# Designed miniproteins, single chains, continued (2), part 43

Each design is a single chain, and the fold is of that chain. pLDDT is the mean over its residues in the fold that is shown.

## One batch from the design tools (miniprotein)

Design m5459
Fold by ESMFold2-Fast:
Structure m5459 (fold): chain A 76 residues (1-76)
Amino acid sequence: MSDVDKVIETLKAAFDHLAEQYADDPELKEQIKQKGKEFVSEMEKHKDDWEKVEKIAAEAQEWLEQQRAEAAARAA
């Protein structure tokens, strides 16, 4: 129970942090927040299935890494 809650809380913080980095692009900021809500909702829906939660968390982390890579490419 506490481990699932920690994973969800960590991802919420990560999505909020990434969204804050795009404060100059309100549409992208909103899209990042919306994507974060979707991943969190999916994990909460399957919180009794740790394997499913881990899979969703991995997908969310992959999405965050892709967005950070795109941001770095745009800054270059």
Scores: mean pLDDT 78

Design m5460
Fold by ESMFold2-Fast:
Structure m5460 (fold): chain A 98 residues (1-98)
Amino acid sequence: MTLEERLLLVALGYLADKELTPEERIEFMKEAAKRFNVSLEEVGEAFTLGSALLIEKGELTPEDLARYLREVFGEEVSLETAQRALDEARAWFAEWKA
């Protein structure tokens, strides 16, 4: 899993926990696993981090996402990369929810 894929999955986990029922969340996790060609366990780990951000912050900003990846994964992430991940996550989430 690339840094960009991990960042996107964390943002998707935040959106799923904020907006979806538990049943919808499970189906969304399965879809994410297929799209990224990663295990459901890897998606679950990233989604758990997204849920932690929702609890801590309420609303996720690119700045919060970039800082969280630095603190948790030790990876430097630009605000532009974090913004792209959030925008892509919102687009995929909107597509799935339609």
Scores: mean pLDDT 79

Design m5461
Fold by ESMFold2-Fast:
Structure m5461 (fold): chain A 85 residues (1-85)
Amino acid sequence: PVKTITISSQELSDFLITNNINGLSTPLGEVLKQLLIVKYNLPTNLNILKITDGTGTDIDPTLTIEEFMELVGPPEKFTVTYSVD
């Protein structure tokens, strides 16, 4: 089954700091996957299918946090579409 969850930019920022994740070298999709596994107790076989910002605009999951912030600025939230099967 496909599911959707919304993660705030504050939650993402706190996760990066708490887990010492390098925003310069780590893709956004990998960071969000780690956050979902660690903070929301989702299984490690989690597949991220789509990421959008608060306006519904698609976000490239291969961009690093730094690259994304330089292009569009910090979004208020991310909507992540995922599956666990």
Scores: mean pLDDT 78

Design m5462
Fold by ESMFold2-Fast:
Structure m5462 (fold): chain A 74 residues (1-74)
Amino acid sequence: RRPSREELEARVAKLREALELIDKYGLDNPEAMAYVREVLAELGITPRDDMTAEEVKAILELLVAQLEAEIAAS
């Protein structure tokens, strides 16, 4: 039932890639935003149209922290 350590680490890697894309392109690159939306959708999160780059980054950073805590607890 619980994801493996490798699966959690893979999710952290995807979230970190999404953070790097926002840092590099902001919200102006549609391909980068499509990837960010896809990563968030895998976690059941729908980003809102009125969100700033800083708000999206805060969500991604929170998710990374939560997953890293799960990895550390395993």
Scores: mean pLDDT 77

Design m5463
Fold by ESMFold2-Fast:
Structure m5463 (fold): chain A 101 residues (1-101)
Amino acid sequence: HMAVLEAAKPLVDAALQTAKVAREAGFPEESERIEKLAREIEDAVMRGDYDRAIAAGQELIDLVKELAEKAPPEYAEKLNTLRKQIEDALARLGDAAAADR
């Protein structure tokens, strides 16, 4: 359980940083959705609902991909970098969750 909590921290941090970039890029509604997904991931992990946390992480990745396509080039590059961080963090969370089971 502790290993899963530690693995969730980089994912939540990357999600919150992505929300800030989305807001700066002019996507306040999507920024709010990303912040909601970050909270859902944290809450799910705290409750041991790892399947829900992973599902929310996948939804976050899809949303960030969509934003990167719509964003100005400067923000698109930042969003793609953050998307890779989210993908890596989600993979680590999945590995930690599988080991805990």
Scores: mean pLDDT 85

Design m5464
Fold by ESMFold2-Fast:
Structure m5464 (fold): chain A 88 residues (1-88)
Amino acid sequence: GVSGMLGLLRRTIDGAVQGVRLLSDGSPEEVRRGGEFGIDMIRLTGENGVDHMKKLGDDEGAKRLRELTEEGIRRVRELVEEAVRKQL
């Protein structure tokens, strides 16, 4: 159900955030690449979750997953920009 999909998406976002933090000691190029990979994984997980909820007729669940996906992507982008700025 939506709870399981939200949990998976939250873990994916947390993993992406941690990945960027670990790569912050590397090059700006590594940080950017890691951030892009994290965003792609968040997007894929979110899109799969939205499609699943739509199949079940759960429009509210689909909306919650879309909103969390967008928030996660914004969070990773901001973290990448901050990490790159500190290295430049």
Scores: mean pLDDT 86

Design m5465
Fold by ESMFold2-Fast:
Structure m5465 (fold): chain A 91 residues (1-91)
Amino acid sequence: SMAKEQEAKKLEEELKKEYEETKKATDRLGSVVGEDIAGEYLAKATTIYAGALGRAAADPEKRVQYLRAGLDQVRKIKEEVEKLAEEGEKK
């Protein structure tokens, strides 16, 4: 349906935005705890982002479900990364 296609497009845009913000947060984290640890979080976020887009493309009937799951997971990674950066900056 048109409504589901519009919802999927909005979720893809939100997922891309959250992924880009997560990349910026991992750059900040790298300055605090080092690039190796920050790189692990970036790799995790990239895997979730790419996986959500790939699953959405492979199974259009579950596209919204996969994009929502990816968005939720990337947001959780971003929140964790931002917390770690803040805590590291205090020490």
Scores: mean pLDDT 88

Design m5466
Fold by ESMFold2-Fast:
Structure m5466 (fold): chain A 90 residues (1-90)
Amino acid sequence: SDAEEAIKLAEEGIELLRKAYNTNSPDSRKLAEEAARKFEEAAELAKNISEKAAELFRKAAELAQQPGNVPALQAIELAEKGIEEVKKKL
């Protein structure tokens, strides 16, 4: 279902962002950009399920593109809240 796919994409984005934060690698920016794309895809699927979830995933994508660990942690929090909103519709 679109709901299950949106949750999966958001979870993948969270994992990529956590990996970028934990590894302190030269690839951290690339991982964060990939996470942002996952959140954008999750937002598109979530539009037909929950406008709240879609908005949370869009904000997570925007924050994931910002440099630093603080925006990354904020993006993870918003993505987790988006997953919760999608789950409420299941």
Scores: mean pLDDT 85

Design m5467
Fold by ESMFold2-Fast:
Structure m5467 (fold): chain A 85 residues (1-85)
Amino acid sequence: SELQAEADRARQELIDAQKKAGEEFGKLSVEHREALERAKDPDTAEEARKRRQEAIDNGKKVSDELKARQAELQARIDRLEAEAA
C-alpha cells in the first residue's frame, strides 16, 4: 500500500531526526563542558559564561525543533495509518 509505504518513510524520518538531534546534543555537551572549564580561569571567565549560555540556548532550540518535528511526523504517521486501515 502506498499509504503504508509513506508511513514507513515518515517513521524513518523520525528516527533520522532523533539521530541528528542526538549528534547535535553531543556537540553542545562538549561545548558546555569546555565553557565550564574556561569559566574557572579569571582571564576567560566572562567569555566562557557567554559561551556556556549560548550552548544552553542552542540546546533548547535543538530540543524545541526536535519536539516540533516529532509532533509533525507522528501526526502524519497517525493520519496515514488511519487512511490505510
Scores: mean pLDDT 83

Design m5468
Fold by ESMFold2-Fast:
Structure m5468 (fold): chain A 60 residues (1-60)
Amino acid sequence: AHVPTPQDNVDALLPWLESPDPEVRALAARQLVEIGTPEQLQAAYDRLTDPEARAALRAA
């Protein structure tokens, strides 16, 4: 059995950063910076291909 980790929560939020709704993207980015380590945030940024999702994460 897999115990949920902060990384699991980061991975769960990544699809919301790709939302067409900019408010949803901003909320997901704010949650990511709240729970993620700098290393997890950098890895998440590197996994994102959408420039709007990347911008939302940088702005948070």
Scores: mean pLDDT 73

Design m5469
Fold by ESMFold2-Fast:
Structure m5469 (fold): chain A 85 residues (1-85)
Amino acid sequence: SQLEEAAEAITREVTERTRPLHEEALAAKAAGDLEKYRELAVELRELGLEIAREVARRLLSPEEQARVEEELEEARRALEEERAA
């Protein structure tokens, strides 16, 4: 399945490309800096959504890309709502 292959590629690329920022977020949490942790958690989710969109555009048909874009836009709106709160 193209969707399964894309999901695996997204997981791999997100994990690899977010590693430094994730490490920074964990360090902030360990230090008790919850404000910095929250900010970094939002950045991690934003970067993850960008990577997912990039991978979907490379691996999926236009029809499947449209479905993924809808899901990513919903996730982006949820993240924007968290950021505004």
Scores: mean pLDDT 80

Design m5470
Fold by ESMFold2-Fast:
Structure m5470 (fold): chain A 98 residues (1-98)
Amino acid sequence: NLDRGSTLYNTGMVKFVQGNFKSAVDLFLRAAELFRQAGDLGSAGGALYNAGLAAKALGDLKSAVELYREAAELFRQAGDYDSAEYLEEKARELEKEL
């Protein structure tokens, strides 16, 4: 649900700022699932994007690319084509590092 998703998302942000990127990934992925279950595909996409940023910080570029593309698809399903295109461009830029 949205309230629980928001709490996990905010906790993930705290972990990200503290440099605990592994915990941040787990919390953002869980937040994204709760947002998706609540029908908030935009918030789910945002949570997956932040999971991708945390994965990138861990040096896991392959997971970061996959998470950016999953986030883009959720934004597309939400009707936010600008955010979807932006994230697909970021995924392509990151894929050049592979």
Scores: mean pLDDT 90

Design m5471
Fold by ESMFold2-Fast:
Structure m5471 (fold): chain A 75 residues (1-75)
Amino acid sequence: KTPAGALVLTDSGDLWAVKGEVDGRVLEGTAVNLETGKTSKAKVTLSAAPEPGATYDGTLTLEDGETAKGKVYVT
């Protein structure tokens, strides 16, 4: 597993910062909503195995089971 971060812009317009580790197409870690400050454990499933500095389609899943599709910029 590789340490990684991402910015997730959901289709609903929410912006989340995620920090964690990547394994294959999955980034797992902690997400922080940049507008509200809400923090959650998160899993981001990406359309492809990510390279730093690239943008992917993805699905963000929060610890409460909430799921959102969006654009994921991997740092």
Scores: mean pLDDT 85

Design m5472
Fold by ESMFold2-Fast:
Structure m5472 (fold): chain A 71 residues (1-71)
Amino acid sequence: SVREKLEELYQKALEEIDKATSPEEIRAVLEKFEAEIGKLMEEHGLSTEERRYAVDLFGELREKAAEKLKK
């Protein structure tokens, strides 16, 4: 399902942020995640609920990135 795909992308992005060693690498992970979400929206025509879930996941990922960038 789209929801499972969103969760898969989110978990992968979290792992990539954890492994990132520079601000540039962290930004690349965020940009890649946003691009993958955009691709899913274009290819599958996500429902309103699926779009909200994607936005929520991106928000959580951005918070994780911000924490990593401070260290």
Scores: mean pLDDT 82

Design m5473
Fold by ESMFold2-Fast:
Structure m5473 (fold): chain A 96 residues (1-96)
Amino acid sequence: EREEKLKELEEIVREAAKNLGLTDLSDEQIRAIAEFVLGLIEGNLALAQRGYDRLKELGVSVETVAKILEEVLKKLDLTGYPLFRLELFIKTKDIS
């Protein structure tokens, strides 16, 4: 179930990256972005923080993550708290 949600998010993130011309992202970077997004959507801030730290380790900039999340929002029918958390990160580029 969780792994299935992650695979779906990986494909959405990959499409978002392609739409932005970001064709050089590794599978590991795509997965790290998907895990970060899942943490934000589920309100699991500890999971989101771990994903964010992993993205820094993999050299993905906060600006790149924010742009990808803007494209991801166009694909996801999010409302309430999950939408608020993603929009807040996109605007502030801060997980807190």
Scores: mean pLDDT 80

Design m5474
Fold by ESMFold2-Fast:
Parts: C-alpha cells; structure tokens; sequence
Structure m5474 (fold): chain A 56 residues (1-56)
C-alpha cells in the first residue's frame, strides 16, 4: 500500500541519516552525538511500530 511504501521510505531516510551522523561522530561533542543518535533511533522505532501495526 502507499502508506507502507511511505513508511519504508521514511525508515530508509532515517537509516541514511543515522549513517551520516555515525560517519561524522568526531564532529560532535558526546552529548550532542548521543542526542542526535537517540532521536533518529526513536524515529526508526516509531516508523517500524507503525509498519508492523499496518501489516498486522
């Protein structure tokens, strides 16, 4: 469905963003790095939960 496709695209975009943050780890102070990683991981978890609910 279109909703599932949009959520999958959102997950892919967040995974790319996560990789970009990890690649630039040394550019952040530890607090900012942890905050950004946690925010992206939370977003992925929320999208994954929505996808699981939609497909169940």
Amino acid sequence: SSDSQNIQTGISNLQSRLQSIQDRRDDYDPSLYSTRINNVQDGISQFQSRLNSLQS
Scores: mean pLDDT 80

Design m5475
Fold by ESMFold2-Fast:
Structure m5475 (fold): chain A 100 residues (1-100)
Amino acid sequence: KKEEAIKNLEKAAEHARRAAEVSTNPQARDAMLGAAGAFEDAKKALEEGNYREASILLVAGQILLVAAINETTDPEALKHAEEALEYARKAGKAFDEYVK
């Protein structure tokens, strides 16, 4: 299920970047961009077999998304941030099933 984890990390990053693009709040936008970068780096780490690094980056991205959601006042940005968090959660589940 490594492929499923990679696919969900890619979607999480895409939605986080989209949330940042439509966000009018600078703090939320910065957190969303940080989350997107963390998910992109987690994908690379996972592709390279760096499972510990991938796990740490996935958690970091989720923390940044939660912070962004709490600061978000734009409904479209909130929708994309929530979609990114859902994909990140799915990536985590697929990753856990893979490393067992």
Scores: mean pLDDT 84

Design m5476
Fold by ESMFold2-Fast:
Structure m5476 (fold): chain A 86 residues (1-86)
Amino acid sequence: SNEEALEEGVKLGREGSKLGTEAMKEGYEKKNLKSTLYGTAGAISGIGYEFQAILYGKKGDAEGALEAGKKGLEDGKYGKELAKKA
């Protein structure tokens, strides 16, 4: 349903923002500026896509909501990966 797709999209976007935030915090604790910035970028992207999932869900665009959430999770994971390599 559109409601289930919205819920899933929001959940995925939140997971992305959480992964980015965790990477940001770890970078900060290690005093690694690059890791902190990559984590921050992932967190911000995750938050942005969470909001985008809500907006698509409000329009009844179930696919858009889910894809926005998936993109948020992907960006959060990527930010964490880059932070780990920095």
Scores: mean pLDDT 88

Design m5477
Fold by ESMFold2-Fast:
Structure m5477 (fold): chain A 103 residues (1-103)
Amino acid sequence: MQKVFDEILKLVREGRIREAIELLRRALKEAGEPEIPVVGVVDISKLSDKELAVVLLVMVELSTLFTEEQKEELRKLIEELYGEEVVKEADELVKLTKSVISP
């Protein structure tokens, strides 16, 4: 999983957020994790880079595949590249998704 995380960070640094999301989706499917309901309904082909960054943060935060340190590293990188607003939007979507998944 570390190698997958390192590639996600590289893609994010290069502005290739859509590819980072596709890589993460593949890793989650291979690990047997269920598709995140909020993200699974979203047509990522129509999203802006900031909206894609929100989606990526939500996926990583809700995943059990990554350490808290890895989640924090990605969060800081996204904040640096796209601003605090993107991180706040991701936090709100994480809360919403958890309320849907966890009764």
Scores: mean pLDDT 75

Design m5478
Fold by ESMFold2-Fast:
Structure m5478 (fold): chain A 92 residues (1-92)
Amino acid sequence: DEEELLKKQLEKAEKTIEELIEKANISEEKKEEAKEALRRAVEAAKKAAEEGDLDKVKEALTYLSEAGKYIEKNDIEKAIEALEQAAKIAEK
């Protein structure tokens, strides 16, 4: 089931990015902001998966991956922008 597979990939991406945010050298306030953006993006992507729009889920996963890379580089503002793009793509 491709929908179940993509939902599992979203759950893994969420956990990985949450761990990266927790380890990031940023303020607690900024960590909370990033975690909230991540939660919104994942929730929107899960809804898109339930509606059968798997291409949007794949696009959202690409932006989640980009956000993770930005967090690893300590570019939290770009990471949040990528998470917001993931949410917007999934909402369309």
Scores: mean pLDDT 85

Design m5479
Fold by ESMFold2-Fast:
Structure m5479 (fold): chain A 71 residues (1-71)
Amino acid sequence: ALELLEEALELVKEGKLEEAIEKLREARRQASDNPATLTAIDEAIRLLEEGAPKEVIIKNIEAAIELVRQS
């Protein structure tokens, strides 16, 4: 999950939002047994799909990365 979250963060910074959503969905599949990480990834996908500001999306993905690191 960590590698896919880091790739998604890079894609968001590059403005490749559709590719970022794909990477987050893959990360979600790998993290399905961790409710906190799953919730953070789901929130990041929702924000991307709703067209939230890039800064907000970046912070949400960074939060998901930290949750994976803590596990």
Scores: mean pLDDT 78

Design m5480
Fold by ESMFold2-Fast:
Structure m5480 (fold): chain A 86 residues (1-86)
Amino acid sequence: ALSAEQQADAAALRERAARLEREGAGLREQYDLALERLARSLGLDPATATPEELIAAVAARHGEEEAERLREDLRRLEEMVAEAER
């Protein structure tokens, strides 16, 4: 399973994105900052890590089921950002 801290980071990312969307703030900037934080928690370089690398790191460290959950969470967040940028 994802560590409690990694799960909390993912949950905080979703909560923050929802709050910023409601407030009309720059959702993209907050999404990028949250991805940086998640990359650091997984031991990846936040400047170069892609969402695919984040998913691969979770798969390697926590297993494919946790990686699939993260993939779906990130996909939903990217769809929210893309919709807000239309």
Scores: mean pLDDT 71

Design m5481
Fold by ESMFold2-Fast:
Structure m5481 (fold): chain A 74 residues (1-74)
Amino acid sequence: SMERFEEALEEVLRRVEEALREMERAGEYDPKKMLARVSEIVREAAERYNLSEQEEMRLGLAAVELLERWLRER
């Protein structure tokens, strides 16, 4: 449902931002490791909220956009 997607999106954006802050604090700037962590967060949320493949893809695109914005600030 739309409500499940919105909840998943809020959780993913929050968790991705927190994970990126933790990685930055640890001095980790490997884009592959960052993307792997983002992908894990997206997959976990998609499973938890019973999202479709299309919804999981949309969730992933939003998470990658956040990662891109994060990297542009460095």
Scores: mean pLDDT 86

Design m5482
Fold by ESMFold2-Fast:
Structure m5482 (fold): chain A 87 residues (1-87)
Amino acid sequence: VPPVVTVTVYVPESWSVEEAVEKIKEIIEQARKEHPDATIRVIVVSKLSEEKVKEMAKKLEEIPGVELVSFSTRSDGEHVLVFRVTP
């Protein structure tokens, strides 16, 4: 089984889409540097609106190897996105 590293990022409503994307990019790059042969599973939990969360996901998928694998919304309106980042 290939190694999988999981990181969870909580994105508060105070962050802009641009700020959230940049912070998540930094987390992905650091995880890739520390675990070059691992698949990274990034779980993003956000209180941002669905529209902003979709914009964030689109920008993150522009990163080579980053794929959105699931999108769900909790009963309280909090969004949970799961990304796969290949080595």
Scores: mean pLDDT 84

Design m5483
Fold by ESMFold2-Fast:
Structure m5483 (fold): chain A 113 residues (1-113)
Amino acid sequence: LEEAREHLEKAEEAVKAGDVEEAREHLRKALEALRAANPAEDDPEVLILAGRYGIVLARIYMLEGDYERAVLYAEGAIEAYQKALELAPDNEEAKELLERAKKLLEEAKKKLE
């Protein structure tokens, strides 16, 4: 999981800088690391990483003007964070990430109107 987390952190930095190509490359490596680790699907940490993956994709699609896909991935991230909080209700990271994901979803939906 740590290797997947490190690649997600790099993808998050790249998308903040507007570097879509670098962000996509790190997302690919994060997904490979997650698959290699073969984690339990009901692990709150795995659900948080899945949500973070979705948010990076949503932000990439926002940058590319694909607001429909941005909405799709933001909604997926919200679902992942909500599941993480069902398993770990006191997880402060998941609570903060959920609120950020909801704001991104509203921003993406406004672009479709």
Scores: mean pLDDT 85

Design m5484
Fold by ESMFold2-Fast:
Structure m5484 (fold): chain A 91 residues (1-91)
Amino acid sequence: MDALIEKIASLSENARKVLAYLVYHEILHPGKPVSQREIARVLGVSQGTVSRALRELEAAGFVKRTPEGYILADESRLPDLIRALDAVGLI
């Protein structure tokens, strides 16, 4: 838990916002990938901003790319991600 909180806290602000949205999306729509365009629209940021945030999250092991978009790399970690995001003030 502590290592996960530190890892999330070390992410850029945009990467943390994208991660929080993908966690929210997984809760409401389990197993459904999200496109860069949809993330950009929902968060009110450019697709370039989302692309950089997703690369950061993918490198950190939080998300994975699919042909249909991006999804959490490991959905079994969802409860741990919720607790860590709450600890850093994003949920």
Scores: mean pLDDT 83

Design m5485
Fold by ESMFold2-Fast:
Structure m5485 (fold): chain A 116 residues (1-116)
Amino acid sequence: SLEEERKRKEELELEIELGVKEIEIGVILTVQAQRELARIEAENPLTPEEKLALYQEIMDRYRALIAQLEADLRAGAAESALVERLQTEMGLSEEEARRVVRLLREILELREKLEE
């Protein structure tokens, strides 16, 4: 039916927008992990194998932090608290931290719409 077609189109558009925002967060995490690796390597020279293993550990830690911040945001945590954690635990600038929080807000709103 036209109603079923409209609903499927709306759901698809929301899923695409969600995917784009998740990719944007992924890019920010990847760039920051490379910066953190460069800082560590400057003080302690790493083999290529050690550098790859450490990169994977940093990325896993960042993904775990993002999941925790998403849970905190759902629980009504202040955006300022999330920004501070991103700055202290990931080393993001205030501008980058605010961008991540905005993307998380938008992702949560899109997920809520998809659950309707």
Scores: mean pLDDT 89

Design m5486
Fold by ESMFold2-Fast:
Structure m5486 (fold): chain A 91 residues (1-91)
Amino acid sequence: MEAEELRKKAEEINKEALEESKKLIEEGKFEEAVKVAEEGSEKVTELLIKAAEIEGKPEEAAAIEADRAALLAKRPESLKKLEENVKKYLE
């Protein structure tokens, strides 16, 4: 099914982004780790919206987009929290 293929691709992208982000955190590259996670999240969101649209669920597509907008609004706070958490492990 087309929607299932898009969801599988989204899962693969999410896994790759998480693995790369974790590696960057271990290397002390926190800003790069956040950027990789944000770019991965963007691609995953696009694929999930397309899957919902193919299934004729415009309300689900709108909810996914709204959730992403809420996440982006909290991005500066999330970045600061990520920096504080990692600094705790390096000190």
Scores: mean pLDDT 72

Design m5487
Fold by ESMFold2-Fast:
Structure m5487 (fold): chain A 95 residues (1-95)
Amino acid sequence: MHGDVLIRPNPTLQAILESVGFTAETMTLEDALLGILKWLEQQKLFDPKNPGIADLRGTPLGELLGVDSIDTSDMEGLAELILSGSTPLEPWVRE
């Protein structure tokens, strides 16, 4: 069941999110996704040949996630990467 997942970003991810106005210590996965997309746009990391692809090499986000690039059209993959760099606070409840 895909419910609202609350996460606590690690310090690196929190610093990225704070730079784009997301200053809460905990947030939904959706808010974290929006913050990451805003940060990628602000840092001008999108590939001019394919605006859906962001180059993360040499960035704190790339170091945190262990990836050189990210496809922002793959929201599920981006969500999984954010979860690997965060602590889930409220996992889904099974009925």
Scores: mean pLDDT 71

Design m5488
Fold by ESMFold2-Fast:
Structure m5488 (fold): chain A 78 residues (1-78)
Amino acid sequence: LAAERREAEARRREARETLRLLEQPVAIPADLRPRYLAEFEKFAAQSSSARELWDALRAEYEGRLREAERRLAELAAA
């Protein structure tokens, strides 16, 4: 249905935008922290540095982008 496709497109757009913001990390932007606090807290506990935290967040959102793109491909094939 069109609604399922729009939902998948919204998830893909969010993941792409987040990855774009994470593309050139020098420090974790303050504006991203309130939006992604749960992910920051999750990976911060496992990370010995801001760099490791940044890499973990990037990997998480790359995975979400791939999932959304697979879902859109499935919907297009149906």
Scores: mean pLDDT 68

Design m5489
Fold by ESMFold2-Fast:
Structure m5489 (fold): chain A 96 residues (1-96)
Amino acid sequence: MLEEEFKKALKELREKVKNGELDLAKLKEALGKGGERALKTKDGIGRVLGLTLLEILEFEKINVDSLLEAFETAFKKAKDKETKEAILETVKEALK
C-alpha cells in the first residue's frame, strides 16, 4: 500500500505540473521546508533526501523528471517505515 500511494502521488505531481495546475512557487516552498526538516533527521537517509531536495531547488526551472527520480531514489534507499512515510508526506505536501 505505501509503495502504491507513493507512485500515485508522484504521477499526480507530474500531471499537475504539465497541466499548469500546480503553483511552482508553492512547490519550491514545500520542498525547501521538507528538505530542511529531512536534514535534521538522525538517519542518513533523511539527510540524503534533504540534500537532494535542496539541489533541485537550485534549478532555475524545476525539472520534473529529476524531482521524481530524487523522490524515487530516496524512497528506495529508506530502510525504515518512518522514513518512507516522511518522504511520502513531503510529496503529498508538495501537491497541495
Scores: mean pLDDT 69

Design m5490
Fold by ESMFold2-Fast:
Structure m5490 (fold): chain A 72 residues (1-72)
Amino acid sequence: SVDEVLARVRELMEENDVPEEVTEEVLRILREGAAAGRPGLGFSEALELLRKAGASAQLLYEVILLASEYQS
């Protein structure tokens, strides 16, 4: 479910010390993407935001894996 994916993303962000402001924006983008029937676009936009915020390569990879699981 969308709520389960968003909860997992929040936990991943917290474990990687991502600022709450960035986390909330990522979750908003993912929620809006899912609601529009475009979860792939939502994940692409969220990944760009994370890259700009200085997220590690490891965190970006883990988000990509989550996106792959959700879109399967």
Scores: mean pLDDT 82

Design m5491
Fold by ESMFold2-Fast:
Structure m5491 (fold): chain A 94 residues (1-94)
Amino acid sequence: MSKEELLEEMLASYSPYNKTMHALIEVIMSDPAVFEYLLAHEHLPASLWGDAGLVYLREQGYSQREIGEMFGVSQATVSRWLREARRILEALGV
């Protein structure tokens, strides 16, 4: 799958009116390492690739503050997103 095809499938998984998730997906997909990580996890539903990419950025050593700066949100918002993302992925055995 090309990066453009993967991005289109991720964006199609979310409502066009969910601007926060669309912005998050585009930022995550801008990193080549995240793209390669998501390709290795194509078995996940496209609706979860944003969550997987967010967790991957944290595992690569980006702080919650740095991730917040990338997405234009507070560190507290990133903390909430990471907690929910980990909960979802752990429940699925990922």
Scores: mean pLDDT 68

